Designed miniproteins, single chains, continued (4). Designs and how they scored, part 43

Each design is a single chain, and the fold is of that chain. pLDDT is the mean over its residues in the fold that is shown.

## One batch from the design tools (miniprotein)

Design m13463
Fold by ESMFold2-Fast:
Structure m13463 (fold): chain A 98 residues (1-98)
Amino acid sequence: MEEEIERVLEKVRELIKEGRYQEAMDLVQEAVERLPEPYALRLGMLAGMMMAAALLEEEVKEEEIERARRVRTMEEAEAFNREVLERLAPKAEELAKK
């Protein structure tokens, strides 16, 4: 299952670089629907973080990727999302001013 997550994430990364955001979203949704927990949750977290960072022109940190891969519960996912959003908030605020 980890190998399947990596394959999906690699394709998502390619699609994001090509500006094919909708196709990246569709691929993630399809994979999340077929993967069992906690793998579906981890994939959603990693892909969501990569897409958000790309839209905000920020880099995804290796530490954040490693933490997302260790997520096992919805509460852990929410705590991780909050931390990533707090890091990305300054860029989101800058974009919101435009």
Scores: mean pLDDT 71

Design m13464
Fold by ESMFold2-Fast:
Structure m13464 (fold): chain A 65 residues (1-65)
Amino acid sequence: SSSDLVEAIKKGNEAVDEILKTKELTEEQRKAIYEASKAVAKANGIDNPEAGFEGAINSVKDELE
């Protein structure tokens, strides 16, 4: 469901943030990782993950404060 997808994306973003924090990656590299994640989802035939992506965007916004 969309709710499950949102939760999974949020958990994924939190895990990525932990790694990025540890490795001191640049903002550009951070963005590239996020874009690559979206591309992989699209390549696997996930249609209309808008609700999930909105959750992911909000999660990233909160973590980047």
Scores: mean pLDDT 57

Design m13465
Fold by ESMFold2-Fast:
Structure m13465 (fold): chain A 127 residues (1-127)
Amino acid sequence: APSMMEILDRATDIALEIARMADDPDLAAQIQSLSSDLKTNYEKLIDLVDNKEPISKIREEFKKFEDTMQQILDAVLEAVRKAKAAHPERAAEVDALAQELVNLLTKVRMEMIGMVSYAEEQEKAQS
């Protein structure tokens, strides 16, 4: 099975492909920057969970991860709109790429929710 980092890399590749089809270099740069931030937020969240840091700190980092993911989704939605306008004959391909990206990000988010929930249960058991 692919690692969560490999899933994030695939999601980034898809987002950049859609941005390339949109012919919007500023949007592509924004997506690339946000994707880098998302990976950093993911790595920090994993480190906090692995080091058994306080749940308040884990929740704060998870919020940053969710906020960054929402910004990526907003940027990708704009890229999808522009790509379909630029290449209407490829609209079905753009929609398929966007759906794959949403599915990949949903898998990462569900994994992170599971890790945060596990950390919360462990902290409650110690109280």
Scores: mean pLDDT 87

Design m13466
Fold by ESMFold2-Fast:
Structure m13466 (fold): chain A 94 residues (1-94)
Amino acid sequence: SEQLQSIAGAAVNVLFLAATSLAAHDPESSARLEELGKKIREAANKGDIKAVAEHLQESVAVLTGALRRHPGAPGLADYLKQLEQNLAKVQELL
């Protein structure tokens, strides 16, 4: 679970940055990313690798949609790449 906690912590930090970037222009996506970050942390605390992967998959989908709507939003493309990398790492633990 130490590996899962580390990956989840990194993902939650990325979701915080993405939510902050979106807060003014896409408050719905911002709020959803904050909710998903909480769910990832809760699932990681329970050692639920599958739930962490599912919440990360949804986070990637939300951020992909937000980036399509706001292509000029700072950092979003990099945050999406980081979330995809975190998802791949969690999938290796399944």
Scores: mean pLDDT 88

Design m13467
Fold by ESMFold2-Fast:
Structure m13467 (fold): chain A 97 residues (1-97)
Amino acid sequence: LDKLRELLAELRRAVEEGKPVDEIYRITDRFLEVAREVIEDPNATYEELKEVIRLLAEALQLFADHPGLPQERFDEYRARFVELMRKALEKYEELKK
């Protein structure tokens, strides 16, 4: 989770500073990779999954608010965020009960 929080902060800074789109993609790709690792960990706790969902939502909103991307590329990334949020939510609901 600390790595996800660090990557979210890095993404926020890159977007706010108007970094090149390629750098935003690189940070976003790493963020999604780390988020997937947390979600797919069989030892992931209920609280960790809840936090991952929150961090994914914040990252998607940040990405959506300042897209320096072609629409097709944005749609690809949005789909990746939505799929990971869906997987995290399914696992969260299973552990919650």
Scores: mean pLDDT 77

Design m13468
Fold by ESMFold2-Fast:
Structure m13468 (fold): chain A 70 residues (1-70)
Amino acid sequence: SAVLAFQRELVAAMGGPVPVTLRAPDEAELREMARLLAEHLAEELAASTPEMQEAMRRLEAAVRAELAAL
C-alpha cells in the first residue's frame, strides 16, 4: 500500500518507533482520508513549510492512487 509505505516513512522520519499494528487503510479509511484532504489541504499547505507541503502532496497522491485502484 502506497499510503502504508508513506505512513511508515513519516513515523520513521520523526524518530519514533513504527507500530507493528500499522496496516494498509481499507476503502472506508481511504475515502475518509480523501475527504479530509479535499476539505483541508489548501489551508494546511498555506501554513506549512516546504518539507511539510511535499509530505502532504505525497500523502494526497498515495490516497488518490489507492482509491483509484479500487
Scores: mean pLDDT 70

Design m13469
Fold by ESMFold2-Fast:
Structure m13469 (fold): chain A 95 residues (1-95)
Amino acid sequence: PVIDANGKTKAELVEELYKQRDRLEEVTLIPGELTDAEYALGTGIPLGAVKAVYEGMPLEVAKKIARGSYVLPIPKSLIGKPLPEILEYYESQLP
């Protein structure tokens, strides 16, 4: 089933993503590629990724961000900052 983000609250979207947790746990992790984003995907999805899905980002793109297989352009001022701070930046940029 596809998660339809249209008309849903962030809390409802988070609940739907947690219902998909078992499927996320099927992701094969490659040693040395485990990031904070991949850890969050295994235990929960960061709010920034949830908001991106809600604002129309496809779930597969949000999963790629969480798995570290998709690199978001990071402003120079955020280089070396923890992933949660980077996601908060992207949350602030979403409409």
Scores: mean pLDDT 47

Design m13470
Fold by ESMFold2-Fast:
Structure m13470 (fold): chain A 79 residues (1-79)
Amino acid sequence: AEAQERALRQRAADELARALPNSSAARKLYAINQEIERDPAAFEKLREELEKYWAIIKADLKANPELEAKLQAAAERLE
């Protein structure tokens, strides 16, 4: 379950960075996920920051249906 959730977050961050190259929140989320991938122990100390930027992205996706559709398609590919 955790491995699947982690893979989903990484794929979502990659797709958001590609779809929103000018979004500071998307770039920050991508950078945090890259750091966690390099050092899994960093996850605990970066959890709050990860959740903060993810919440911003979720709000932006809800305001933009096209981006929401792309994220849902990514989630379906992981099923």
Scores: mean pLDDT 67

Design m13471
Fold by ESMFold2-Fast:
Structure m13471 (fold): chain A 62 residues (1-62)
Amino acid sequence: SDLENARRALEGAERAETGSQAAASLAEAKKVLDQATTPEAKELARRAIEIAEEKMREFGIR
């Protein structure tokens, strides 16, 4: 469950095409990280945060 939530957060961040989508993915990834109980899920959630932050820098926010 935690690992599946983290994978979905990572995929969401990777698929973000706008600053608004990237911001939403960042919020979701942070929530998943806070709820994660395994090292593997935490690592995937941190990767999702990194990708979302990078995309927000590229796209801007709105």
Scores: mean pLDDT 81

Design m13472
Fold by ESMFold2-Fast:
Structure m13472 (fold): chain A 107 residues (1-107)
Amino acid sequence: SAVEEELREEIRRLLEELRKLEEELSKTDPEKAENVRKNIELLEERLKAARTLEELLELALELAAALTALTGDVERYREFLERLRELAREAGLEEFAELLDRLLEEL
């Protein structure tokens, strides 16, 4: 679907951003950078394997959390979770939407 293609492109952009942050982190904290690199590799493989909108939304959530852990940009994270929640509701993914509601309330 168009929504799934848009999410795949957004996930690819976020993975590229995470990889750039990993490269910068490697200059100050090589051990933490290695852990981030391993996580990027796992997330890239999950993107290749993803077949459903739910799998893409779950991947996008994990990627957004990983980026926020490195950037501290809670405002961007909140806005991203709000968008994922809307997509989940439109797709009838009620349990995932409820998870996102809980995460947003904790921000």
Scores: mean pLDDT 88

Design m13473
Fold by ESMFold2-Fast:
Structure m13473 (fold): chain A 59 residues (1-59)
Amino acid sequence: PDLAIRLAAKDLGLSEAEVRELLTLSEEEAARRLVRKTGMSFEKARRIVRSLREAVREW
């Protein structure tokens, strides 16, 4: 999981701790937090959260 978290942090401009926090939230709440931090659309944020969760499960 660490590699997926590190790559996501770099890509999103967040700290690794912030990415780990997103993984502890519901999909909807994690997406809302991404919108607040990055200004991206809710639809895009939700897709990113879903992809991130799948990536950390795979690794």
Scores: mean pLDDT 79

Design m13474
Fold by ESMFold2-Fast:
Structure m13474 (fold): chain A 90 residues (1-90)
Amino acid sequence: RPLSPEEVERYRKLADGYIKKAEEEKDLLKQARFYVEAATYYLMAGEYDKAIELARKAIDLAEQAFKEGNEEASSILVIARYVLVEAEKK
């Protein structure tokens, strides 16, 4: 079922909110989590180019956090790579 214009707008606004949270965050892991959430909502909204851009940002930040010893970053990497692959199919 194609999404309604209202559903698309809702997901886009949620994604924009998470981008703002990511930009205000200083912790690499938390920042990566916010970018992954934003990428996921843009994917749901059909904004594939934006989903790809944010997924790549999340991957970069999460890889840095992982190298610094934060193993929780591995979960973010899995989700971000999934979003990237799904968005690139469209």
Scores: mean pLDDT 87

Design m13475
Fold by ESMFold2-Fast:
Structure m13475 (fold): chain A 67 residues (1-67)
Amino acid sequence: MSEKEGERLGMAAAVAAGEGDGARAREYAQQLVDAGLLSPEQAEEIARAGERGDAVAAGRAVKEGLA
């Protein structure tokens, strides 16, 4: 997976989290884990942010994980 593809998936995860769609946020985060771009712990943080509709927390977790 390219860095640009990772950024696109990360943005999609953050958007899903902001919409309260924790399941979609988790799916995108898992794709980033499978690509070696995020740890499972970082993916779980994104999923939990999605469950509570916290787009800011999800976006921060994505940026810190991909940095």
Scores: mean pLDDT 79

Design m13476
Fold by ESMFold2-Fast:
Structure m13476 (fold): chain A 57 residues (1-57)
Amino acid sequence: ELAELARKGGGSEAQVRAVVEAAARGDKEALNRALAGINAVGGNSEMAQAMARAAGA
């Protein structure tokens, strides 16, 4: 599900995995860096944040 949302959101699977792992650790700095990476390649940062919240729930 997360990988599918990532592909639709314009982020690479590796970038989405970084977001999920950072969210799972509760590492806000790593999460912000991963989200910045997605935004830099034209991905949807808001969708990436939603995915991180879903992974952390």
Scores: mean pLDDT 64

Design m13477
Fold by ESMFold2-Fast:
Structure m13477 (fold): chain A 71 residues (1-71)
Amino acid sequence: ALEHLRKAIEAARRGDGESAIKHLEKAIEELKDDPGVVATLESAKRAAERGDYEMAARIAQAALDLVEGAQ
């Protein structure tokens, strides 16, 4: 289910931008039916592409919390 999103967060926290981007792309594909979550994950991907892995991890974590029903 949300394993790619969790792996993206872990990769970003390790500074592994290539793995973070790859897992974010897979998470976007899995969650494509939720345009709000997709937009959030695309924002995380853009942060990772710029080398801002702390921001990418934070945005991806927020998306995970939203999908898991955190308000």
Scores: mean pLDDT 83

Design m13478
Fold by ESMFold2-Fast:
Formats: sequence, C-alpha cells, structure tokens
Structure m13478 (fold): chain A 70 residues (1-70)
Amino acid sequence: SLEKADEILELLYELDELVRNKEDIEKQVEVLKKALDLVKKYFPEAVEDFLEKMKEEFPEVTEKFLEELK
C-alpha cells in the first residue's frame, strides 16, 4: 500500500540522518533492517532493486548488514 511505501521512505530519511551524523553503525543497521522487513512484507517484487539502491546510497551499513546474514 502507499502508506507502507511512505513508512519505508521515512525510515530511509532516518537512516540518511544517522549516516550523515556518523552515528553508531549498529543503530544504522537496525533502521536498514526495519526498512528491508517492510519491503519484503509489502513489496517483495522490489527487494532486489531496494538492496541495489541501498548499496549505492549507504554502502557501509549495507555491507555490514549483509555480512551479519552469514
């Protein structure tokens, strides 16, 4: 739904602020996980595109998140 897309966008704005302020990487990963969970739940077709954009916009936190999956 459009409301869930807006919620994801707000989480990405929060992540951008955390990255710009050099906040704890663990906090950045938490916000990314929340955004990805919403994408997987409500927009499963967009998961691959979302991860690609996250690697472009937030490379450090995205790599940290992906390493935690192993």
Scores: mean pLDDT 82

Design m13479
Fold by ESMFold2-Fast:
Structure m13479 (fold): chain A 96 residues (1-96)
Amino acid sequence: TLSSSALSTLTTRVETILKENGIPLPSESTLQSLVNELVNLFNTNKGSRSETISQIKAIAASHGITLDDATAEEIFDAIIDADVEDGVELIKRAVG
């Protein structure tokens, strides 16, 4: 699972992606709920990249947010990056 710091960073990245793609920002509570659901999807889903992107679009739609494929791919990549960065920070802390 992502640390609180990584989750906060991911939330900021998702907000930036939505804003940069001209999508109206949801309420803070909706954005936090969306990010938590996306992280849970990533942690539990063993499907392909395209299947995961389709599910990201479905989750966003459940919160009233319409994502195109390009925006959903940016969000998927942001989740992967946040997970990798969180793992790297854990290794750095273990090594000193």
Scores: mean pLDDT 76

Design m13480
Fold by ESMFold2-Fast:
Structure m13480 (fold): chain A 61 residues (1-61)
Amino acid sequence: VQQDFDLAQQAVKQNLDKKKLNQVIDKVGEEMVTAALAKKLGIKIDPEKYTRKTVFELHKQ
C-alpha cells in the first residue's frame, strides 16, 4: 500500500503524458493517484471524486 502511494506521488510530480499517467493509474488504482494529487496540491477531495477523470483535471494544474 505505502509503496503504491509512493509510486503515485512520484508520478504526479513528473510531467507525464496521458498514456503514461493511465499506466500508473492501472498499476496502483485511481484512488491512490487521486490521493497523491490531493496531497501535492494541499486540497481535500470528496471520496466520490476519487476517479480517473479527477486525476486528469488536477494533473493539468
Scores: mean pLDDT 76

Design m13481
Fold by ESMFold2-Fast:
Structure m13481 (fold): chain A 101 residues (1-101)
Amino acid sequence: MSLEELAEYYEKLGKEYEKKNDFVKAAIWYRKSANYYEQLGDWEKAAESYEKAAELFEKVGDYQGAATAYRNASIAYRKLGQKEKADEYEKKATELENKSK
């Protein structure tokens, strides 16, 4: 299986678990998909998958997981030259870290 096939596989798995309302596993699968898109240099898909993971981690109260995912999304947006969006997610990550102590 190629890195692209792995990224797509875990993205589909994230969507499946989200439909089942298993938001914890959905977040984990989206994060795994994002890691493979990142290895491919597909910063658009990496950013989108990290955003989805972050939103789901935040929804379940995993503020550390959400903060890490938003920080990774910020890095991906910086790679895309989207500095304002990158800064926004870096700020969001810091705010969530404060909620986690």
Scores: mean pLDDT 88

Design m13482
Fold by ESMFold2-Fast:
Structure m13482 (fold): chain A 67 residues (1-67)
Amino acid sequence: EDALIAELGRHLRAAVEALKNGDIETAKKHLERARQAADAVPDPSLRAAIRRGVEELEKQIKEKEKE
């Protein structure tokens, strides 16, 4: 699980950095990888919390893409 959390963290950081730089396509790619890693987290409570964070970032990316 620690390896999954580390991978998830790397992709979330990359997505946030790409979004900050206006690179929507790169942000979306890293968010997809983070979502895949989150779905593999075996703890249901931790997985739910992580999924909420991923969904919030996805909303921000999509809203910025539409603008």
Scores: mean pLDDT 78

Design m13483
Fold by ESMFold2-Fast:
Structure m13483 (fold): chain A 58 residues (1-58)
Amino acid sequence: SREEERRRRLLEITPDPSVHDDLLEAAASVGPSLTEEEFFQALLDHERRRRQEELERL
């Protein structure tokens, strides 16, 4: 199902479930009518930005 695919993709991006909600909210904020491909790209972009911000704080 769509939800199962999204959860599987989230685990591949981030195994820590505590950040899954943040990633889902960030992706959802991009648009309410995202395709699965757009949703996955939004997750990757957000995770990339998050890691960049962590590096800048160091």
Scores: mean pLDDT 69

Design m13484
Fold by ESMFold2-Fast:
Structure m13484 (fold): chain A 80 residues (1-80)
Amino acid sequence: SSIELYEKQFNDTYSNAKAKLTAAGDTDKLKQLDALAKQLNDYLAKLKDGYKNHKVLTSNQKAVDFVNSKLAEIKAIAAA
């Protein structure tokens, strides 16, 4: 399902970013990473609830755009 794919992409991206920032000892960027992770986690929880209640389609373009945008922000923090 779209949600399972988003959750996998998030977990893989977050784990990679956290490992890199932890190795670097960058506490400020780790705090930013956790804030972005919370935003994406909260969004995915709302998508899952909305899908269960037949209010939203998890594969819609807005969902794709939001998830991809947050994944890109997480990757950018880890790359800098």
Scores: mean pLDDT 80

Design m13485
Fold by ESMFold2-Fast:
Structure m13485 (fold): chain A 88 residues (1-88)
Amino acid sequence: MIELEKVSETKSVTVTATEDGDLTLTLDIEGAKDGDLAKVTVTVKRGDETETYEHTEIVKDGKVTVTIPGVRKGDVITISYTVYKVIL
């Protein structure tokens, strides 16, 4: 992987799932350009269990779309993201 430069401080959003299924969130990314990378950490809390996973999305039109599969009604979901530009 080539060098990444941080574009913004890490931001977080917490939501509670209102229904079962896949949860799709669109994040507006300030200061990012098309082709920048958003590193996204998703934490899903279900009762006493916590699952965390990370994925990377490419910024397009100043936005990234994050899909969180298999959420259950009442899950507490925290999404943290940091945006990086690619340096050659």
Scores: mean pLDDT 76

Design m13486
Fold by ESMFold2-Fast:
Structure m13486 (fold): chain A 57 residues (1-57)
Amino acid sequence: GARDAAIQAVVTFGRQSRERAEAVVDAALAGASPEEAARKGGTSRGTGQGAIAILNG
């Protein structure tokens, strides 16, 4: 599903652990901005934006 695709992208491109990737993706699903999602996972705004883009299609 879209959540699993977004988690794998954050792990691969953001170089994050699965636990941090799940935090980024779950924040994005809860309506967080790219910056807020990135902060939750300790990653870049670009990685947060990428996760949101994958979740939206």
Scores: mean pLDDT 77

Design m13487
Fold by ESMFold2-Fast:
Structure m13487 (fold): chain A 72 residues (1-72)
Amino acid sequence: SDGTIDLAEFKKWLEEAIALSPAKNKKLSDEEKEATFKSFDKDGDGKLDAAELEEMIQAASTALFVSKEKLR
């Protein structure tokens, strides 16, 4: 079960990621979170693989680092 993430777990993860980012004031609705999930769910099976999650986390980490430097 830990090898994949479903929509509910993705929403929880995204909420935590937003809280840690400078985009705190840009609130995402449940519909927007669902649309984001579906954009990464290429197969439409309602789950994301751990490898896809790792890639997304690395990309988000890089974007966050750049944003922190930009804001200084």
Scores: mean pLDDT 64

Design m13488
Fold by ESMFold2-Fast:
Order: structure tokens, then C-alpha cells, then sequence
Structure m13488 (fold): chain A 68 residues (1-68)
């Protein structure tokens, strides 16, 4: 499971323009996708209820933080 500190979660939320609760949901969806051996921005966006551009921003930030 992707583990985020409250500070990391806040930074992702602020840069993606979403709430911290939404950022936590997106991170969980990304973790589930990676465990399935895939990373689909479309599926992440649909499951989390966000745009694909927002999903892309969250993925980029998780990579920058060394979480994926």
C-alpha cells in the first residue's frame, strides 16, 4: 500500500487542486492498479471520480516522492 504522511498528502492535494480525502482515494486506486500490473489514467480517473489530468498530476507527484 502507498503510505503517505499527512504533509505529503496535503502537497499532492494542493498541486492537483483536490481535497486531501480525494488525494487519498486516488492514491489507493493507483496502488490497486500497480498491484494488478497496470497503470491506466482513464481507469484511475473513473474509479476516483476525477479528471485524467488530475490523475496524471497525482501519479507524477507520487513518483517524485518515491512512492511508485
Amino acid sequence: MIKLSPEELKKIAEEAGISQSTAARVARVIDEQLKAGKLSLKEIAERAGISQSTASTVVQKLAELGKI
Scores: mean pLDDT 83

Design m13489
Fold by ESMFold2-Fast:
Structure m13489 (fold): chain A 56 residues (1-56)
Amino acid sequence: SLPAALRAAGMVASGEMTKEQAAEYLRKQGDEKGAEAVLKASNDTEAARNAIKAAE
């Protein structure tokens, strides 16, 4: 869901979560596409963008 993706994106961008932690969070929320998109990112900024884009 978009709210879960926004939370994950914000926490990765702030450094409060690694991309691996954000992916686990998204999987627990039922967002497998968002989790996969985050893990494909090469940096935290890209991971945050990928999380939001996958939820749109």
Scores: mean pLDDT 79

Design m13490
Fold by ESMFold2-Fast:
Structure m13490 (fold): chain A 61 residues (1-61)
Amino acid sequence: LSPEQQQAQIFAELAARLREAGVDVRVDADGTIHLAPPASPEQQRRMDALMTEAVERLAAV
């Protein structure tokens, strides 16, 4: 896979995990992620953790 395809895969996986955490997520064809505001402090903490994990994975690409 190209680096762009690898990044898109990471974003798609992040979006799926955020949805599992109850976050409304929209992913555009170019891999841009749009997030609804968190509904609670607990949801915000989950979003922050998942975003940090995704950033670490992107740094490896």
Scores: mean pLDDT 74

Design m13491
Fold by ESMFold2-Fast:
Structure m13491 (fold): chain A 60 residues (1-60)
Amino acid sequence: MADVVSELAREARRKVRAGEMTPEEAAQWLTDRLKALGIPLRARVEVDEDGTVRVTFEPA
């Protein structure tokens, strides 16, 4: 479970860095992926002032 979540988070960061998704779109994409896998988590994606993409998970 943890490795799958980590891989999805890495892909979400990559998409935001590449300009393929906004942080909001990446959070929704990641949340939908987790839901499809039966993982009861929702994702938040934020970009701080340093340009670092942060992904956090909360209970759904």
Scores: mean pLDDT 79

Design m13492
Fold by ESMFold2-Fast:
Structure m13492 (fold): chain A 74 residues (1-74)
Amino acid sequence: ARQLSVEEQLELARSGVEAAERALREGRLDEARTIVDTTRTILDLLLSNPNASAEQRAEAERLRARVDEIEAEI
């Protein structure tokens, strides 16, 4: 949501990556794809936010790379 802080968006993205990795490990490919899509949207919003710090952007880029890795395995 637009009302979320950058740190709250990062926390949601971290949780999304963990949930997607778990869904993938359990063979729940449809759930993994949905979580990947949602997490990607959150990270894209964060990276487009001019108020995000360099450290927050670096973490978002790492989470983005992990999302891409998970998507490649689906």
Scores: mean pLDDT 84

Design m13493
Fold by ESMFold2-Fast:
Structure m13493 (fold): chain A 66 residues (1-66)
Amino acid sequence: SMADRAAEALQKASGVDPETARRGGERAVQHALAGNPVEASKAAADAMREGGVEVDTSAPPIAPLA
């Protein structure tokens, strides 16, 4: 499903745990299907932060940690 794809992408990009990635991926897909890509990106960033990865919502989804 699209939610599984989004969850996998979140895991690969940030290394968050599978449960956090799955919740974030599902929310991101719901927003994207509603025609709201900005909210979809924020949902993905929120999932990364919930998984212990710091992501600034005002910055691109991929930001260097070092």
Scores: mean pLDDT 66

Design m13494
Fold by ESMFold2-Fast:
Structure m13494 (fold): chain A 99 residues (1-99)
Amino acid sequence: VVDPLDALIQALKDTKALAEQLGALSEAQMNDQQIDLINKLKNKQISSDEYLKKSAELDKETVEKAKAEGKEAALRKLASVYTGRTLRLIGDAIQEELA
């Protein structure tokens, strides 16, 4: 049986590869940080509560870095492959920029 955390790590690696292909290097770096955070949770180096807090902070940081770099087109493409919370935060950020 595939570990759900391993599946999530793979999805983040795939998203990182897409970010690198689009030239969105800061977004690729944020995916690496998410992978590291999940690995720490899997290895029981951090608590579930700490993981949720740090993951939310990292999602927010990903959005802010993408805005600062003016990579809206790359961000929109990345949004198509992000899952859950990150996709929602990216979507909200794009809407704010267009408003």
Scores: mean pLDDT 64

Design m13495
Fold by ESMFold2-Fast:
Structure m13495 (fold): chain A 82 residues (1-82)
Amino acid sequence: SEIVRASERLLTRLISASPSDAEVGVELLKQLAQTLSVSQLQQIRDSAQRVGRRARRQGRSAVYTALQEIVQYLSELIKQLG
């Protein structure tokens, strides 16, 4: 899915983002997530978890927090839809 690949590229770029750009990226992904299937949401959540672990290892605490917010949001959305 092109939308999953685009979301994964966005998540990867967030690791180098300013805190404010990371927050904007999170909000864009939340809006997009409302239109996606459970399978697509699971793929994006798994990518957010991987990027989050990398952000944590690099000491990017604000980005890590933003990615945890995405993971939590997607997990709740998956639960509501499944």
Scores: mean pLDDT 86

Design m13496
Fold by ESMFold2-Fast:
Parts: sequence; C-alpha cells; structure tokens
Structure m13496 (fold): chain A 70 residues (1-70)
Amino acid sequence: KVKEEIEKLIKELIENKEKLEEMKEKAKNGEVSPLEGAILQLALAKLGENISEEKLKAIKEQIEKYIKEK
C-alpha cells in the first residue's frame, strides 16, 4: 500500500507541473515532511535534474523506512 501510494504521488508530481511547483515552494519555506521532501527529490530526478549519488541513497533509505513502518 505505502509503496504504491508513494509511486502514485511521484507520478502526479511529474505529470502536474503546478503541483510540482507548489511542493518546491513549500520545501523552500521548510513546510514539507522528510517523506514529502524525498518524494519531491525523486520526481525532480526523474525529470532529469542532477542529484548526487549520496542524496539519492538518502532519499531511497527514507522511503524504505516508511515502507517498513507500515
């Protein structure tokens, strides 16, 4: 369930530029949870923005933690 919800949210951000920009603005203001920040970074990576290998690993670990806690 949680993995499917995360994948759906990432897809929504990729397909909806307005929602992606809204999440970017919330992240600038510090108004996002660690999970929301990780989802935003994965969406940006899939859109071709450069993410360091270290940041990508941290993002994957954060998402895996939430999947394990369901």
Scores: mean pLDDT 71

Design m13497
Fold by ESMFold2-Fast:
Formats: C-alpha cells, sequence, structure tokens
Structure m13497 (fold): chain A 71 residues (1-71)
C-alpha cells in the first residue's frame, strides 16, 4: 500500500504541474487580450487560469496527504 500511495502522489504532482502550466498560458493570454481587446475578454482567460490554479492546488494538497500517509 505504501508503494501505491507514493505512485498516486507522483501522479497528482504531475497533474498539478500540467494545470500550473495551463494556468500560466491562460494568464499570458489574458494580459495580451487586456491590452488588445479589453478587460471583458481578458476576464474569461483569467477565469480559466483561476480554475486550473484551483485544480493544481487540490492535487498538490492531496499529494502531500498521500506522502504523509506513506510514512
Amino acid sequence: EKEQLLKDAEEGLKRAKYHRDLAAQHRTNAENLRKTKGQKEANLEYASAGAHEVGAAVDEISAKRLLERAK
């Protein structure tokens, strides 16, 4: 079971990194849209970035709990 907890934690951290990378892309797109089209268009990309940041945080917290349980 310890080996499974470590694998689940590793997968969670990989998903978190993927979501963090997507969030960064959406924030870059939001800044570009804010400069070219305005705040309303940028807000949709900021919302997408925020959703991915929440997903990453959940996976990071879950991974930490799994690592603690593996000890």
Scores: mean pLDDT 85

Design m13498
Fold by ESMFold2-Fast:
Structure m13498 (fold): chain A 92 residues (1-92)
Amino acid sequence: SMERENLEKLIEEADRLAQLLRDGVISDEEAAERFAEKVAELFGEEYGELMKRIADKTLAGSDAKLEPEEQKFLEYMNRLVKEAQEEKDAEL
């Protein structure tokens, strides 16, 4: 489905950014910004803004609590990623 294809593209971007972080090519802040931009591109600008707020809070290195809307969005995205991985694992 279109949602599945967009989620796969997001997972590919996450993997690419993780590799760039391991290689020292980008900072944590740059990775977070690029990921949020990809979320905005694939799912809409409002979701990109939510992802950026979540990333900024996690990067602050403080016990910054996510707002209820941010927590629900993160839980929703984690659920979609899990479902996408389960479908991928079913392919031979």
Scores: mean pLDDT 74

